# Ledger of designs, part 114: designed miniproteins, single chains, continued (3)

Each design is a single chain, and the fold is of that chain. pLDDT is the mean over its residues in the fold that is shown.

## One batch from the design tools (miniprotein)

Design m11959
Fold by ESMFold2-Fast:
Structure m11959 (fold): chain A 61 residues (1-61)
Amino acid sequence: MSEQLRQQGLEAYQQGNYEEAVRYLSQSVSLDPTDAESARLLAKTLTEMGREDLGAQLVSS
């Protein structure tokens, strides 16, 4: 389930639809907090939106 949401988030990110990407990736991370790839992609998406500090917090950087 979380893998499907991560893939949808990645597709939205690749299309430049960052709001949809954040929505799908946030749900993926909520369902599987151990999925580092979803968390990393969410952080990257937030950085693209100018929310770099929040992105760093999510990946524990």
Scores: mean pLDDT 73

Design m11960
Fold by ESMFold2-Fast:
Structure m11960 (fold): chain A 66 residues (1-66)
Amino acid sequence: MPAEPTLLDLEGAERLRDELLGRVDPSGLTVRFISPEGLETREKQEEARKAGKKVLFRVELDVREP
């Protein structure tokens, strides 16, 4: 199992997701972005981006069978 970093920014999390989905069937893999600061809502994310703040996410993987 590959070791996951503690936290990734949005671009890093998206890059990791893309690599993982490229290796496995995307229908069988769920990738969740978990914000430790509770910036999971659309409004909070847009406010953070507009303010130039770095939003960090923990990438959580769930493997599901189709």
Scores: mean pLDDT 58

Design m11961
Fold by ESMFold2-Fast:
Parts: sequence; structure tokens; C-alpha cells
Structure m11961 (fold): chain A 75 residues (1-75)
Amino acid sequence: SLKEEAKKLLEEAAKLSKNPAAAELGARDAIRAIEEGDYETALEITRKLYEALKEQSEEAAKLVEEAGRLIEKLK
């Protein structure tokens, strides 16, 4: 499902971060918002996670970007 794919992408992006602990908290909060059906909050957190990761890991940033696209389709 789109929800499961978006959650998986966020988890994988957090693992590629230079600060995994902080990235994992962000991913967790976004995943919780997805599970609650709060896609607006999930997208806001995903955008913040993208901004944090784009300077650290291009691969992680691309995964977050793809997750955001899937979340947008859930609205």
C-alpha cells in the first residue's frame, strides 16, 4: 500500500542520516501522523526532515522526497 511504502522510505532515510537518532524521531513522528490519517502534519514533518537530510545525504533526501510524494497521493 502507499502508506506502507511511505513508512518504509522514511525508515530507510533515517538510517542513512549522519545523526540517526534525530532522524529516527522525525521519521517516527511522520509515520505516526500517516497512521492517524493526518497527512498535512505528515507532509510538514517530511519537508522538515528533507531540509535536514539534504545537506547530509543526497540518498536519504531522495527517499524522504519520494515518501512525501506518496503521502500527497493519500490526501
Scores: mean pLDDT 83

Design m11962
Fold by ESMFold2-Fast:
Structure m11962 (fold): chain A 108 residues (1-108)
Amino acid sequence: DELIEYTVNKLIEKLKLNLSEKVKEYLKEVLKEMTKLKLTEKDTADSILKKAFDKVFPKALETLSKEELQELLEALEKVRNQPLFFEIIEALQKKDLERLNEILSKIK
């Protein structure tokens, strides 16, 4: 998904993340799983991240080193802590590139 790749690249740039290629691929997989979720009014940034991460984490544990796993967890924490996290996921689900660019431009 080109939109997921674009979003991950912008998050890396804006949050000044230094990710290995393997960790970047897992970050893409987590965001992709987030876009598949049916969001409800009871969902929080934490519940969304947990549901998506639970699907990706077993494979990440088998393939990533301890250092790469820590890198992934730190990247996910920075993404989750963005004020517009929920709106990023909604824009990705709607494939709304204009809205996504507006949100990502506000990250400092």
Scores: mean pLDDT 83

Design m11963
Fold by ESMFold2-Fast:
Order: C-alpha cells, then sequence, then structure tokens
Structure m11963 (fold): chain A 87 residues (1-87)
C-alpha cells in the first residue's frame, strides 16, 4: 500500500490530480500509470494529458467526458489502494 493520497479537482472540462506521496519518483510513476490507464480506457476520445512533477492534468473536449475521466481515475486509485480526496 502506498503511503499518501491523491487530490482530485474538476474545473470545467479539466481534471487535476496532485499526488501527495512519499517521494517525487513514486508520484511520477503513479501519474504515468494513470496516463496509460486513461489512454487505454478512452482510446477514441479527445483529451490531453500533461504531467508536471507530482501533478497530472487532463483536459477533455467537454464536461461530460471530464466527469467520466474523473470517475475512471477514482476507480483506478481504489483498485490500487491509493487514498483520494475530491476537492
Amino acid sequence: MLKGKAKIELKGNTVTITFEVENDEEARKIAEAVKQYLEEKFPDEEFTIEIDGNTLTVTAKDRELAEKIKKAIIDFLKENGIEYEVV
């Protein structure tokens, strides 16, 4: 079990996840895993993913897709035993 949590924020059509974990290398590995998961789950959907340090930002084509992406991220975090907070 990873010690730490993810903070998830949805503003408009943008989902931002901040990984508050033990070190930046672990944060980066989790962010890259989330990116791969989203690309595999939504291969035909229009969205962009940016990783900067411990933060993953997903910009979707619309609010409906952003809501689906937020739910998928929450499901991923639950399946991997990572604590999360929606802000």
Scores: mean pLDDT 82

Design m11964
Fold by ESMFold2-Fast:
Structure m11964 (fold): chain A 73 residues (1-73)
Amino acid sequence: SLQEKADELLQQYIELLRKLGIVNDEEIQRIKEELSKLSPLERFNISYNRILELLKEQGKDISQLEEEYKKLL
């Protein structure tokens, strides 16, 4: 379902934030709580876009990931 996909992407985004160490645990918890209050579609789109932005900022090729995530929508 869209809700399950949205929850999975949110979890992936949180894991990526922790892995990169760019935000502290308190800020991660706040982000998780804020995004969890959104509709499934909004949570999916925000999590997806934030993941792509972080990967692009790290200099990673996002082309294949972007195609993969489009198929999930």
Scores: mean pLDDT 77

Design m11965
Fold by ESMFold2-Fast:
Structure m11965 (fold): chain A 73 residues (1-73)
Amino acid sequence: SQVQQNIQQAQQLLKQGEQLEQQGQQYFDASTLLRARDPSWQSRSDQLKQQGEQLKKQGQELKQKGQQLLSQV
């Protein structure tokens, strides 16, 4: 049924969103560690932070789509 298909898709989106948010956090943590280790890595640290922010945003968008599918039955 379409309902079961939508539930399965929503669960996949929520899982993918969670994974992307976790990856984003790991990039933030890596950024902090690199900057703490060597200030000359500032540019690389900033790039990791931006990448982490992008991943977190993508994760949030996927979670929102998943929640929307669940609310539509």
Scores: mean pLDDT 84

Design m11966
Fold by ESMFold2-Fast:
Structure m11966 (fold): chain A 72 residues (1-72)
Amino acid sequence: NRGDLEQRIKGLQDKIEMIRAEVEALKVMMREALDKGDYAEARAIHEQIRAKEQEIGEMRKEIKRLKQELKT
């Protein structure tokens, strides 16, 4: 089951990278909305970014748990 844990960690790392790419795209969209004076759109995008950052934080905590399990 050590290999299964390593695969789970890899999958979470890959998903974090995907979500980080989504966050970077959303940051560009948010800056464009701000430049246009569309503060309502910028706020909605900022809320999406915060939700994705929270998801990344939860996945990072899971990776730490799985890494501790590999060491035990």
Scores: mean pLDDT 87

Design m11967
Fold by ESMFold2-Fast:
Structure m11967 (fold): chain A 74 residues (1-74)
Amino acid sequence: SLEEEILRNLRLLVDSAIEMAKKSKDPELVERILQALRRLAEAVKEKYPSLQDEIDRLLAEFEKAANEILEEIK
C-alpha cells in the first residue's frame, strides 16, 4: 500500500540521517537534521493521520540517536 511505502521510505530516511549525523560530528548539522525531520514528520502526519504512531516512533528513534551523538561531541 502507499502507507506501507511511505513508512518504509521514512525508515530509510531516518537511518540515513542517523548515519550522516554520526559521520558529520557537527552539532549544528545534527540539530538542523533533527528540525528537518520534525517538520517532515508533521507534514506527513497531516496528510496520513493513520501513520501518526509509527511516524512518532521513528522520530523518537532519531531523537535518541541525535542526543547520544550530541553528548559524544561535547
Scores: mean pLDDT 85

Design m11968
Fold by ESMFold2-Fast:
Structure m11968 (fold): chain A 68 residues (1-68)
Amino acid sequence: MIKELAEENAKEFARALGLSDLEAEILGIEAKNGVLSPKELAERLGISVKTATRHKKRIRERIAQWMA
């Protein structure tokens, strides 16, 4: 119950920040499971580690801009 609420809230927050569907999925996964390495995200989402690293960087940049 609480983990499902955290996942949905994270996805809504990602959308409010203008993040992509994939970036919203990453935030949802991390809200439910805690912060994951790019390798763990790559394995879970079926993407490359390099792609996961880029998306994690975009998420951090967007959150930093929102907090400014």
Scores: mean pLDDT 79

Design m11969
Fold by ESMFold2-Fast:
Structure m11969 (fold): chain A 83 residues (1-83)
Amino acid sequence: SVSLDRLRKSKENESELQFITSLRSSFELDHKDRREMQKKSDDNELNYNFELKEQGSLSSDTFSFVNGPETGINLSEGALRGS
């Protein structure tokens, strides 16, 4: 075997392998990143919408209890009639 021929073939094979590996790695990363991002986005959107709706309902119930019509009216009328 001629040393020169072996060196050239080795370099060619290494370059080709690196190119294929790089391409595959890039493709795999892109595909995985895209899929993961879509899943996270979907989950976040669903969670956010659900949380907003849940918070609205819970908030409404809580505020309704505190702002009962009896409480507001009683405070004003009681002060006027008591003193």
Scores: mean pLDDT 51

Design m11970
Fold by ESMFold2-Fast:
Structure m11970 (fold): chain A 93 residues (1-93)
Amino acid sequence: HMTPEEALRRVEELSQRAIDYAKKAIEAINEGKIEEAQKLVDEMRRLVDEAGRHLEELYRLGASPEDIERARKLVDEAVKAVTEAYNKLIEKK
């Protein structure tokens, strides 16, 4: 079974990957590679959904308030990055 520490690590990894993919998606949009940007946005949504599930696991496992707050902020940052990339993608369609 996953420990709170392991769940927090998963939130960190998935959130960072989503942010990295958002940067790649914006680059693809700027280069006119709309199909590549669409795939990257779909992958980012998947990563954010997984990060959210691990955040829920932190609550179930009784993680400290500090760890929950840290994980919540990371998910919020990832959601913001995905939203920015998605909005730029819509502007180019």
Scores: mean pLDDT 86

Design m11971
Fold by ESMFold2-Fast:
Parts: structure tokens; C-alpha cells; sequence
Structure m11971 (fold): chain A 71 residues (1-71)
């Protein structure tokens, strides 16, 4: 149940888009991080846990996605 590098890129893109949409909708950084995590988790293969960290500086959005198998 590991994810490939291509799948990790896809999850990062999905998370980045979710974070951007949340911030555009006027949500807080915490809410944007939560929405990014939910979107990436939904796109992840079954049996994986996704953790997303969102950072915003000078209008630039950086999203870091980590994927681990469920125990």
C-alpha cells in the first residue's frame, strides 16, 4: 500500500489546490491546512494516512505532503 512518486505529486497538487481555494474563500491558514489534508486524504490510495502542512509567505503557498501506511 505504498504510494509512488507520481501519486505523491498528485496528492501535493490536490492539497495545494484545496489550500488555495480555502484561502481564496477567506478561511484561516488552519482551515486551509485542514481542507488540504482532507482533499489529499480522499485522493490517497486506501490504507494510507496523509499529513499535510501548509505555509504561506509573501503570497506564496507551500504545501508539504507526507504519506504513511495505516497500521
Amino acid sequence: MPVSDEQKKKLQDVGTEAARKSLKDGKSLDEATSEANKAAQRAAPPGNVVTVKVDVKDGKITVKVSVSPKP
Scores: mean pLDDT 77

Design m11972
Fold by ESMFold2-Fast:
Structure m11972 (fold): chain A 73 residues (1-73)
Amino acid sequence: SKEELKEKILKMAKEKGKSFTEEALEKLVDIILKYTKNEEEAESLAELVINSTPGKVITLEELEKLLKPLLGE
């Protein structure tokens, strides 16, 4: 479910000393559900975002900077 995916992403971020703003988390979940077809792809995209964004708090702006060149969104 969307709720379970949110919890999983937050746990992954926390394990790497990071967090998401609510807006960034919602946008990432929507992108994952739109563009990935299985759990492996979903986890890979989440890990890419967590590892590639600067700072300890992942904001909507940083998320969009990373993903717009890759997905057009």
Scores: mean pLDDT 82

Design m11973
Fold by ESMFold2-Fast:
Structure m11973 (fold): chain A 85 residues (1-85)
Amino acid sequence: AESERLRALGEEFRRMAEEYERLLSESFPGQADALIELGRRMDARMLEVLGVRIGLSQPGSVNQLRGIELAREKGEELIALGEAL
């Protein structure tokens, strides 16, 4: 059960990081709003699950690429932990 939960959480974080990176790489009407909404969701979820701030919820805050990397790193860490259990 815990192995499955950790893998699911890790995949959730990896999917969010991949979607944020995809949105950041594209040009479309509402891109800024989409990035803000996803960034807030990512920050809230990371705080809830890991107690970690990635800084994507505030406009003009930390580097967006660093936030993506941190979310991906934590996602991969959770998947690896789940696989080890």
Scores: mean pLDDT 77

Design m11974
Fold by ESMFold2-Fast:
Structure m11974 (fold): chain A 67 residues (1-67)
Amino acid sequence: GGRENHEKAAELVKEKLPELSDEEARSAAGAAMVRLISEKGRLPSAEEAAEVAVKDPEKLIRGGRGL
């Protein structure tokens, strides 16, 4: 489900950007998922969300605060 995809995306983000905290990785992944849901009208895979998150992590971390 969405929570499982979010947690897996956060793990993938942290593997690629180990300098991020767990909270920052989760925020970036969560914001990427929200963006992809808005654009595609479906729940994204963890891999799709992680790819979006690693391209612009700073902006997505700001957008996903508390996710």
Scores: mean pLDDT 80

Design m11975
Fold by ESMFold2-Fast:
Structure m11975 (fold): chain A 94 residues (1-94)
Amino acid sequence: PLGLVAGAASEVGEAKRALENGDYETALQHAERAVDLGLEALKDPRASQLEKDMAARAAIEGANLGITAAEKLGDSDAVERFKKRLEEIKKLLE
């Protein structure tokens, strides 16, 4: 689980950097990977509560960065995909 959490956090950092540089397509790709890795870590039954909290944070941040990047690109399908994934993350935290 640690490798997935670290990977998700790294992808969040890359998405932020791409957004700051106006590279919205690259930001979207890194945001998608951050959500994928964060969700995988969050669903791992071996993950500690700390790892799940870190995974949830990275996945939520990744999803929000992805929504921002998708809106900048005018990609309504990508916006809806990230919103749906954000709801999936929220349900796992209940």
Scores: mean pLDDT 87

Design m11976
Fold by ESMFold2-Fast:
Parts: C-alpha cells; sequence; structure tokens
Structure m11976 (fold): chain A 81 residues (1-81)
C-alpha cells in the first residue's frame, strides 16, 4: 500500500540522517558516503517492490541523492555553528 511504502521511505530517511550526523561528528567521511549509498539502494528496492517503472525509479533515486546532499550540507553547517 502507499501508506506502507511511505512508512518504509520515512524509516530509510530517518536512519540515514541519524547515521550521517553520527559519521560527520566522528569525522568518518567513508561512513557518510557508505550511508548515503546504502540509503539510495534501499530506496530503489522499496520503489521496485511498489511497482514503479525503472525510469520512474531512476528519477526518484536521483532526486533523493540531491536531497541527501542538501541535508548533509545543512547538517555540516549546523554542527560547525
Amino acid sequence: SDEEVHKQILEILSEALKRIREAIEAGDEAAVEATKAEALARYREVLEQAGYSEEEIDRMVANLDAMLDALEADLRARLAA
């Protein structure tokens, strides 16, 4: 269901943001990159199971990639303040 898909997406995002923040605070740049890659892969899996087309999945994954980059930049700015 759309509700279950939304729940899974929110869980992926919540966990990714938590791990990215912890990795930034630890100075672990490799963990930041690995967490982002894992989140994108899990997001793709959820969309595939939900029946989205490959073209739609590629677009949505690219959008999440850009969103995670923006959120990483925001977290870095907040932690540097």
Scores: mean pLDDT 86

Design m11977
Fold by ESMFold2-Fast:
Parts: sequence; C-alpha cells; structure tokens
Structure m11977 (fold): chain A 91 residues (1-91)
Amino acid sequence: SLLDEIQAKAEELLAKLSPEQQAYLDALLQALAARLRELAEAGASKEELAEALKRGFGEVVAELSKKLSPEQQKIAEEFHELFVRHVEEAL
C-alpha cells in the first residue's frame, strides 16, 4: 500500500541521516505541525489544511536538503513524492 511505501521510505531516510540531521528534521517538522495547528484553530477547511501540509512539507524537504548529501537528497525527494500522493488521495 502507499502508506507502507511511505513508512519504508521514511525508515530508509532516517537510517541514513546523522543524529544532527535527524534533530534538524525534527525541528522543521515541529514548526510545520505548530503552523498547521494554528490554521486548524483559525477554522481552516480540510482542503486548506491539506494544501498547507503539502506546501509546508515541500519547504521542510527543501530546507533539510541544504544539509544533506546528494544521495540523502534523492531519498528525501522520493519520500516527498510519496507523501504528496498520500495527501492528494485523502482529499
């Protein structure tokens, strides 16, 4: 399933990240989660939240990629593509 593919790719990415890169990813994801929570509390629709999630996750991948090797960047982009497909299937 797509969810199983996302989980497998996430595990592959995390296994290849240094502890410092993992901490940076965690910080970026916490910031995204806080932003999505603020939008939800402000009354954002399911569609608006899904679009904000897709955009915000793209920004997380772009920012993380500045600290990644080309090999790690490829895995992160493959994860991003799977994640976007999953969000779109939920709309």
Scores: mean pLDDT 84

Design m11978
Fold by ESMFold2-Fast:
Structure m11978 (fold): chain A 109 residues (1-109)
Amino acid sequence: SESIEKLKEDLIKNNVEKRKLSPEEQKEVEELVERAIKIYEESTARLRAEYAGTDFTDADVEALYNNPSPLMKAREYALEALKLAREGKEISEIKEYVEKAEKYYKESL
């Protein structure tokens, strides 16, 4: 999506220019971002397919918010990892959220 392309641009700008990352650190962040994007796009596509033709009431949305499925958790953790990467947070923190996203995505299979 266009928002994902903007996240990639912000990632380079915020992590390379502001944090002065080494080439190895830059590559690690890029790999983590690619992993997060993959889970975010795949989980979003699967959720759209799963809920196609479903009209949600406010009560239905609240119930899903309180009891998210593994697939929903995977998408949320991937999105948070992308946000943390864009903001130039620590590589270890970004990695933790990417690994959580991948864990829940595997549980959804």
Scores: mean pLDDT 77

Design m11979
Fold by ESMFold2-Fast:
Structure m11979 (fold): chain A 58 residues (1-58)
Amino acid sequence: SAAAQRAALLAQLRALQAQVNEVLEDPSVSDADKLKKKLEAQDQSLALAAQMDAIAAA
């Protein structure tokens, strides 16, 4: 169902945010790699948000 798909996308978004926080809190990760992870996560979160909007518009 559309509700189930939306819930799955929201879960993916929350998991992505948790992954970013783990990387940002890891002292063994370089500042450059932390920035790269943040930028990649922003791109993924925008894609997930667009998919959620498409489901809501249907």
Scores: mean pLDDT 84

Design m11980
Fold by ESMFold2-Fast:
Structure m11980 (fold): chain A 82 residues (1-82)
Amino acid sequence: SESELEQKLLQAEELKKEGDEYFNLKKYDEARNAYEQALEIVNSILDQKEQLSDDLYQRALKLKVDVETQLGVLDIKRVVTK
């Protein structure tokens, strides 16, 4: 349902916010975990794009771009390199 997809999007947005808070505290492992959880949820929503309103689709797509961008930044700031 649209309501269920909107609730999942809100959950993913909260996880992205949690990731941003960990990132600002330089807790990069916790930030990565939160961003990866947000990405899993948003990908699940986007897999159902035919059931999304244009608004929900654009919000999910923006969230995916924002989360993937932060994960890319975390790869640069990686604490452990081999």
Scores: mean pLDDT 84

Design m11981
Fold by ESMFold2-Fast:
Structure m11981 (fold): chain A 96 residues (1-96)
Amino acid sequence: NLEDKIKDFFSNYKKYPLPVVTRTLYYLLKYYKDFFLSNINLYEPAVIYVLQNLDKIPDSIELEKAGFLKELKKVYLENKDLFSPELQKLIKEKVL
């Protein structure tokens, strides 16, 4: 149920405001990292979208932005080989 809702959200992430996408990714990485990794191809476009627009994330969600970056760094360092070359480059530039 929650898994299906998460998959539906990320299939349609472009329809949602940047802060909503950022918060949803933060929750996914923090609480459902194995589910994130098993479906990484579905989530990578949204992660790339957030990383390319970090400067546009409002101060009102600075804690969720910081949490997203922290959890993404942790998941990436533990699972580097599962991430696409494009996403690895962005993580090195924006997160590391």
Scores: mean pLDDT 85

Design m11982
Fold by ESMFold2-Fast:
Structure m11982 (fold): chain A 81 residues (1-81)
Amino acid sequence: SARYLTQFRLFAEHVIREARAIPNITEEQVQQMLAGLEQFRASLIAAAEADGQTLSAAQRAEIDALLAETRRELERLLAES
């Protein structure tokens, strides 16, 4: 379902917005944000399974790509801090 991809994208965008609002963001804060993204991904997979749905390999790959893009942006913000 497109719903799970949209929810992950919106959450990733929210995390980036929050990170941009932190002056002199730290490595520990970035690690905590990445852990939150991983936890949210796991929660979406669990929610899909509870709904009797399975995320396709393509949908999982798109979530993984969004996570990788968000990680790169967080690392960029850390490097500029």
Scores: mean pLDDT 84

Design m11983
Fold by ESMFold2-Fast:
Structure m11983 (fold): chain A 65 residues (1-65)
Amino acid sequence: GKKERIKLTIEDLLENKDEFNMIEAAEALAKALEEEGFHEEAEILRKGVKENKPVEALEEALKLL
C-alpha cells in the first residue's frame, strides 16, 4: 500500500545517504506524508529539516510508520 511504499523509500534513503540530498528528500517525504494523512510523521520530518537533522527525523518517522 501507500504506507509500505513510503517506508521502503525512507529505508532506501537511509541506506544510500551519500547519493541524496537528505534535506530535500525529507522535505519531499514530509509533503507526501501530509497529503496521505500521516500528519505526525510529516511534522517529525519538517522539524528535522528545520533543525538540520534530516537523517534522525527520517529514522524517527520510519519507527512510527
Scores: mean pLDDT 83

Design m11984
Fold by ESMFold2-Fast:
Structure m11984 (fold): chain A 60 residues (1-60)
Amino acid sequence: DPYVQAWKNAKTDADIKDLLTDSAKNDITSAVNTTVDLLKQGMTSQQILDMMKEKAKKRE
């Protein structure tokens, strides 16, 4: 389980905080669900990555 391994291997306070915050977990879950839906519609990994990057930039 990658999350359990990451938690056990976390050596910095920042790593531990990232794994424990609800906001980080919600963000990851939302990204995964969006990625799955887009992949089911036939989008490439590059197209999905570009969409995520553009969304982040536009909110600046």
Scores: mean pLDDT 61

Design m11985
Fold by ESMFold2-Fast:
Structure m11985 (fold): chain A 60 residues (1-60)
Amino acid sequence: MPKNITIEQLAAVVKSASREVLKLLREMGVPQSWLDYIEEVLTNGKAKPEDVAEQVSKFF
């Protein structure tokens, strides 16, 4: 996992948007490991949407 981006931050953005954005993240080059964690964190809601939005931007 990249040290610059936490899974909690990334998951918040996905949760804020929709399941469709999860596919977009994969297209942008987000690893499968991240996607797996995002799916779990979406259920828990441990991350903020604003933080994950910025972290996703760093990937792009």
Scores: mean pLDDT 58

Design m11986
Fold by ESMFold2-Fast:
Structure m11986 (fold): chain A 86 residues (1-86)
Amino acid sequence: SSLLQELISLVQQAIQQLENNELSREQTLSILQQIADKLKQLGHDKLAALVEEKIAQLQSLSDDEAFHKLALYLLQQILDYLQYIS
C-alpha cells in the first residue's frame, strides 16, 4: 500500500537523520508518534502499542546517549519488520 511505502520511507529517513545527529529529542519523539499512528492505520496495533511504550520510556531518559541508542534500535526493529511484510 502507499501508506506502507510512506511509513518505510519515514522510518528510513528518521534512522539516517538520527545517525547524523540531525534530530532533536522532541523531533525524534514526534516522528515515533507519527510512526505509531501510521501503524494503527495499517492495523499493526500490537507494534503501535510497543512503539508508544518505548516513547514513554524515551521520555523518562535524561541521558542523551541512552535516548539515542534506544530510539535508533527501535527504528531499526520497526524497519526490519516493515521490510519483512512488504
Scores: mean pLDDT 89

Design m11987
Fold by ESMFold2-Fast:
Structure m11987 (fold): chain A 60 residues (1-60)
Amino acid sequence: SKEEKIEKLVEKGYSRSAAEELVEKEIPVENAILALDLTNGDVKKAIEFLENNNLGDVPL
């Protein structure tokens, strides 16, 4: 479920708003964690990273 994915991201220390945005875009949780870690929680940069590396839909 989307809520379970959001809670997993929040437990990792990311903001709930960033988690909600990434989950609403159907990004796999592991990909979201990688992108947020590399961008220090910047959701816009995280999305750009995932798009540039073709990681938006394929789980790591």
Scores: mean pLDDT 79

Design m11988
Fold by ESMFold2-Fast:
Order: sequence, then C-alpha cells, then structure tokens
Structure m11988 (fold): chain A 96 residues (1-96)
Amino acid sequence: SLKDKIKEKILNAKTPLEAFELALEAYRSGLLTVEEIVDLIKKKYPELAENVRRLLELFDEGKITLKDVFEALEKARNGEMSLEEALRELIEKYEK
C-alpha cells in the first residue's frame, strides 16, 4: 500500500532531515498519525523522536505554521545548525 511504501521510505532515509521531511508530508496528507511517525523515527533516530512528536502537536494545535517549519528545515539544510537543534529552537520559541 501507499502507507507501507511511505513507512519504508522513512526507515530507509539516508539523513534525519530526509526522514523528517517524508514524515511531515505523510502527516500532512493524513497518511500517518503522530504516533506512527514517532515510532518510525524512534527506530533509527531516537534523539529526534520527542522533538518530532512535540513539533507535530504544536502544528496540529495551530501554534506553528508550515512556514515556520520550512524555515527551520532550511537552517538545517544549509548547515547553520543540526536538525535536532533547529526543531528544538522552533519548539522553545512557541512553548515558552
């Protein structure tokens, strides 16, 4: 199924950034739940799993926008900071 193919792509992602981008798209399309995404990320990138959970919860609550997420991803992609640090900074900005 498409769901199984996306799960496999996330598990086979070469970088934490690629894994997160695939997971975000699957979440936004309604293909995967927060719990399914966190379980997948935890298997390969356990340090990222809690930040991904919290980010998706804040996104679902409308506290962060897709633009905020993409700006954080751009910082990680450009090597300005790690993905873990970029997600943490975004979460802290909106959680207080």
Scores: mean pLDDT 84

Design m11989
Fold by ESMFold2-Fast:
Structure m11989 (fold): chain A 68 residues (1-68)
Amino acid sequence: DVLEKLLERLKKLKEEKKTNTISVEEFKEIMRSVGVSDESIDELIEKYGNEDGTVDLDKLIEELEKLL
């Protein structure tokens, strides 16, 4: 399941980096590595991305858990 793999990657990344945000470039690399299309990645960045070019990991994790 792509969604479960993504959640595991994001939770681990938050723990390892000790941050609550990730750059959109790193986010795109992670999403591509788990098989998400570029179109879907762009939609997620529009919904969960910050104006400073980062993605909020806490917000993204919470929303993805609701879809599982």
Scores: mean pLDDT 76

Design m11990
Fold by ESMFold2-Fast:
Structure m11990 (fold): chain A 99 residues (1-99)
Amino acid sequence: MKLKAYVARTETESLAVVEDEETKIVLGVGYAEGVLSDEEAAKMALKDAGLEDAKLDEIIRVSMEEALAYEIAYAVDKAIAKNNPSAKEIHALFEEAKA
């Protein structure tokens, strides 16, 4: 597993995302109100991923717009995974619509 961190900063915010380079899956996101170093921001994202003891292969500085795109993709995937209705739950929704 090769881990890359994408780090972005504004004057008031820091955002980092950690990706598995081989699968292109975002594993964790770290956000803070304040300006963190690249290493501190990346460490927050590693902790979110449950990989706090893992070593990063690369830290890449990106624009806030690029980092937000990764965070949005991660948040959507995580929200869908958490709230994905099973076939049974989808069937229940159709039964409710018939009433």
Scores: mean pLDDT 72

Design m11991
Fold by ESMFold2-Fast:
Structure m11991 (fold): chain A 96 residues (1-96)
Amino acid sequence: MEKRKELIKAIEEGDRERALELIKELFSEEEIERIKELTRELLGIPLRAALSEELRKEAEKRLEEAKKTFLTSEDREERIEALAEIIAIEDPLLLD
């Protein structure tokens, strides 16, 4: 639990070195590759095209929902998908 909160904080603060250390502690190499794959898929979604204030509000809502899922879900796949969404919104280059 505490390591997941530390990971979100590291991503939000742009501490890539700490974020990568925590990701390696929380996930296997195969799961990290899956997170990277999902992040790249999400980067193709026009949610990043800040065309309107409404789209920005939707992105913020999705980020908060993804953070909640990552912190509270007991399902490992849900946490993987949530982390990919957090990375795609906050720091898309973290795993590149």
Scores: mean pLDDT 77

Design m11992
Fold by ESMFold2-Fast:
Structure m11992 (fold): chain A 93 residues (1-93)
Amino acid sequence: MKEYDERVVREVEELVREAKEAANAGDGERARKLFEEAIALAEKNFDKLSPEARLKIGEILLEAAEVFELSGDLKGAERARELAERLFQAAGA
């Protein structure tokens, strides 16, 4: 992947990781904010990402959606799944 793609993937991974840590600590409000920031970052960079970066971000968001659905963030989970679907389609998957 290009350095730009690697940076965006890393930032999305870090936001999702922090969101999961917040959810596990019982801080649902912080978890939702961080997850929304991860989704927004992926959406903002959608058109600039390589197919490889799109697939990786899609996988990260899809896995995160399952975790957040179980924690009660149904809207965040739905948005993440919809974005992951778009990322996979744009990557030719």
Scores: mean pLDDT 82

Design m11993
Fold by ESMFold2-Fast:
Parts: sequence; C-alpha cells; structure tokens
Structure m11993 (fold): chain A 70 residues (1-70)
Amino acid sequence: MATAAAIGEALQALAEAAARGGLSAEEAEALLREHLPADVRVEARREGDRVVVTITAPAEGLTVDVVLPA
C-alpha cells in the first residue's frame, strides 16, 4: 500500500502550509485529509499556542505525532 508515501506527501504539504504563517487545527486536519487514504486517521487539536496533530495508520502499525505553531 502507498500509505507511507501518502503520509510523506501530507507532511510535506503541512510543513509548507505552516511555513506560510498560522495554521489552525481545522486547517491542518483538512490538509492532511486531502492527501491521506480514508483508512488513515487524523486528529488535530489546539493546545494553547500550538496545534498537535496525530496521524494513525492502523494497517501499517504507524502513529506519527506532529507539533506545529498556531
């Protein structure tokens, strides 16, 4: 499955969006959802002055946590 490649592309897009200044939890989740297969879970939460994103691919046994400035 191309899940690892899709996660890599999603993280690249997320990094580019964050570099343009200010990314909300909703925007981060929507961007990741656009790039990831439907079986991959994405959760984004605002934690004070940051956005915490968790990407879970259960079929691959993979979980990635990313912390972004808000």
Scores: mean pLDDT 76

Design m11994
Fold by ESMFold2-Fast:
Structure m11994 (fold): chain A 79 residues (1-79)
Amino acid sequence: MSITQQLVNLQVRSIGVASDADLGIRTKNEELLREALRDAEELLEEIDRLYPDLSPEDQEIAEKLRRRLEEIRRRLEEA
């Protein structure tokens, strides 16, 4: 799989994490909140591992994704 395809996969997975986070917060489901937090942290670690090998254009995408996941993590920690 290309590095760009790996980044696309991370973006797709982040949509699932955002959805689970929103549902967990809205329903006060502790299991969903814990799972979404773990998944967000794993995606952030994977972005950090990919980042130095990305093109400048893909690095901009990765930075936007990182900021989104950090905001999701912050909201989950406050829930």
Scores: mean pLDDT 84

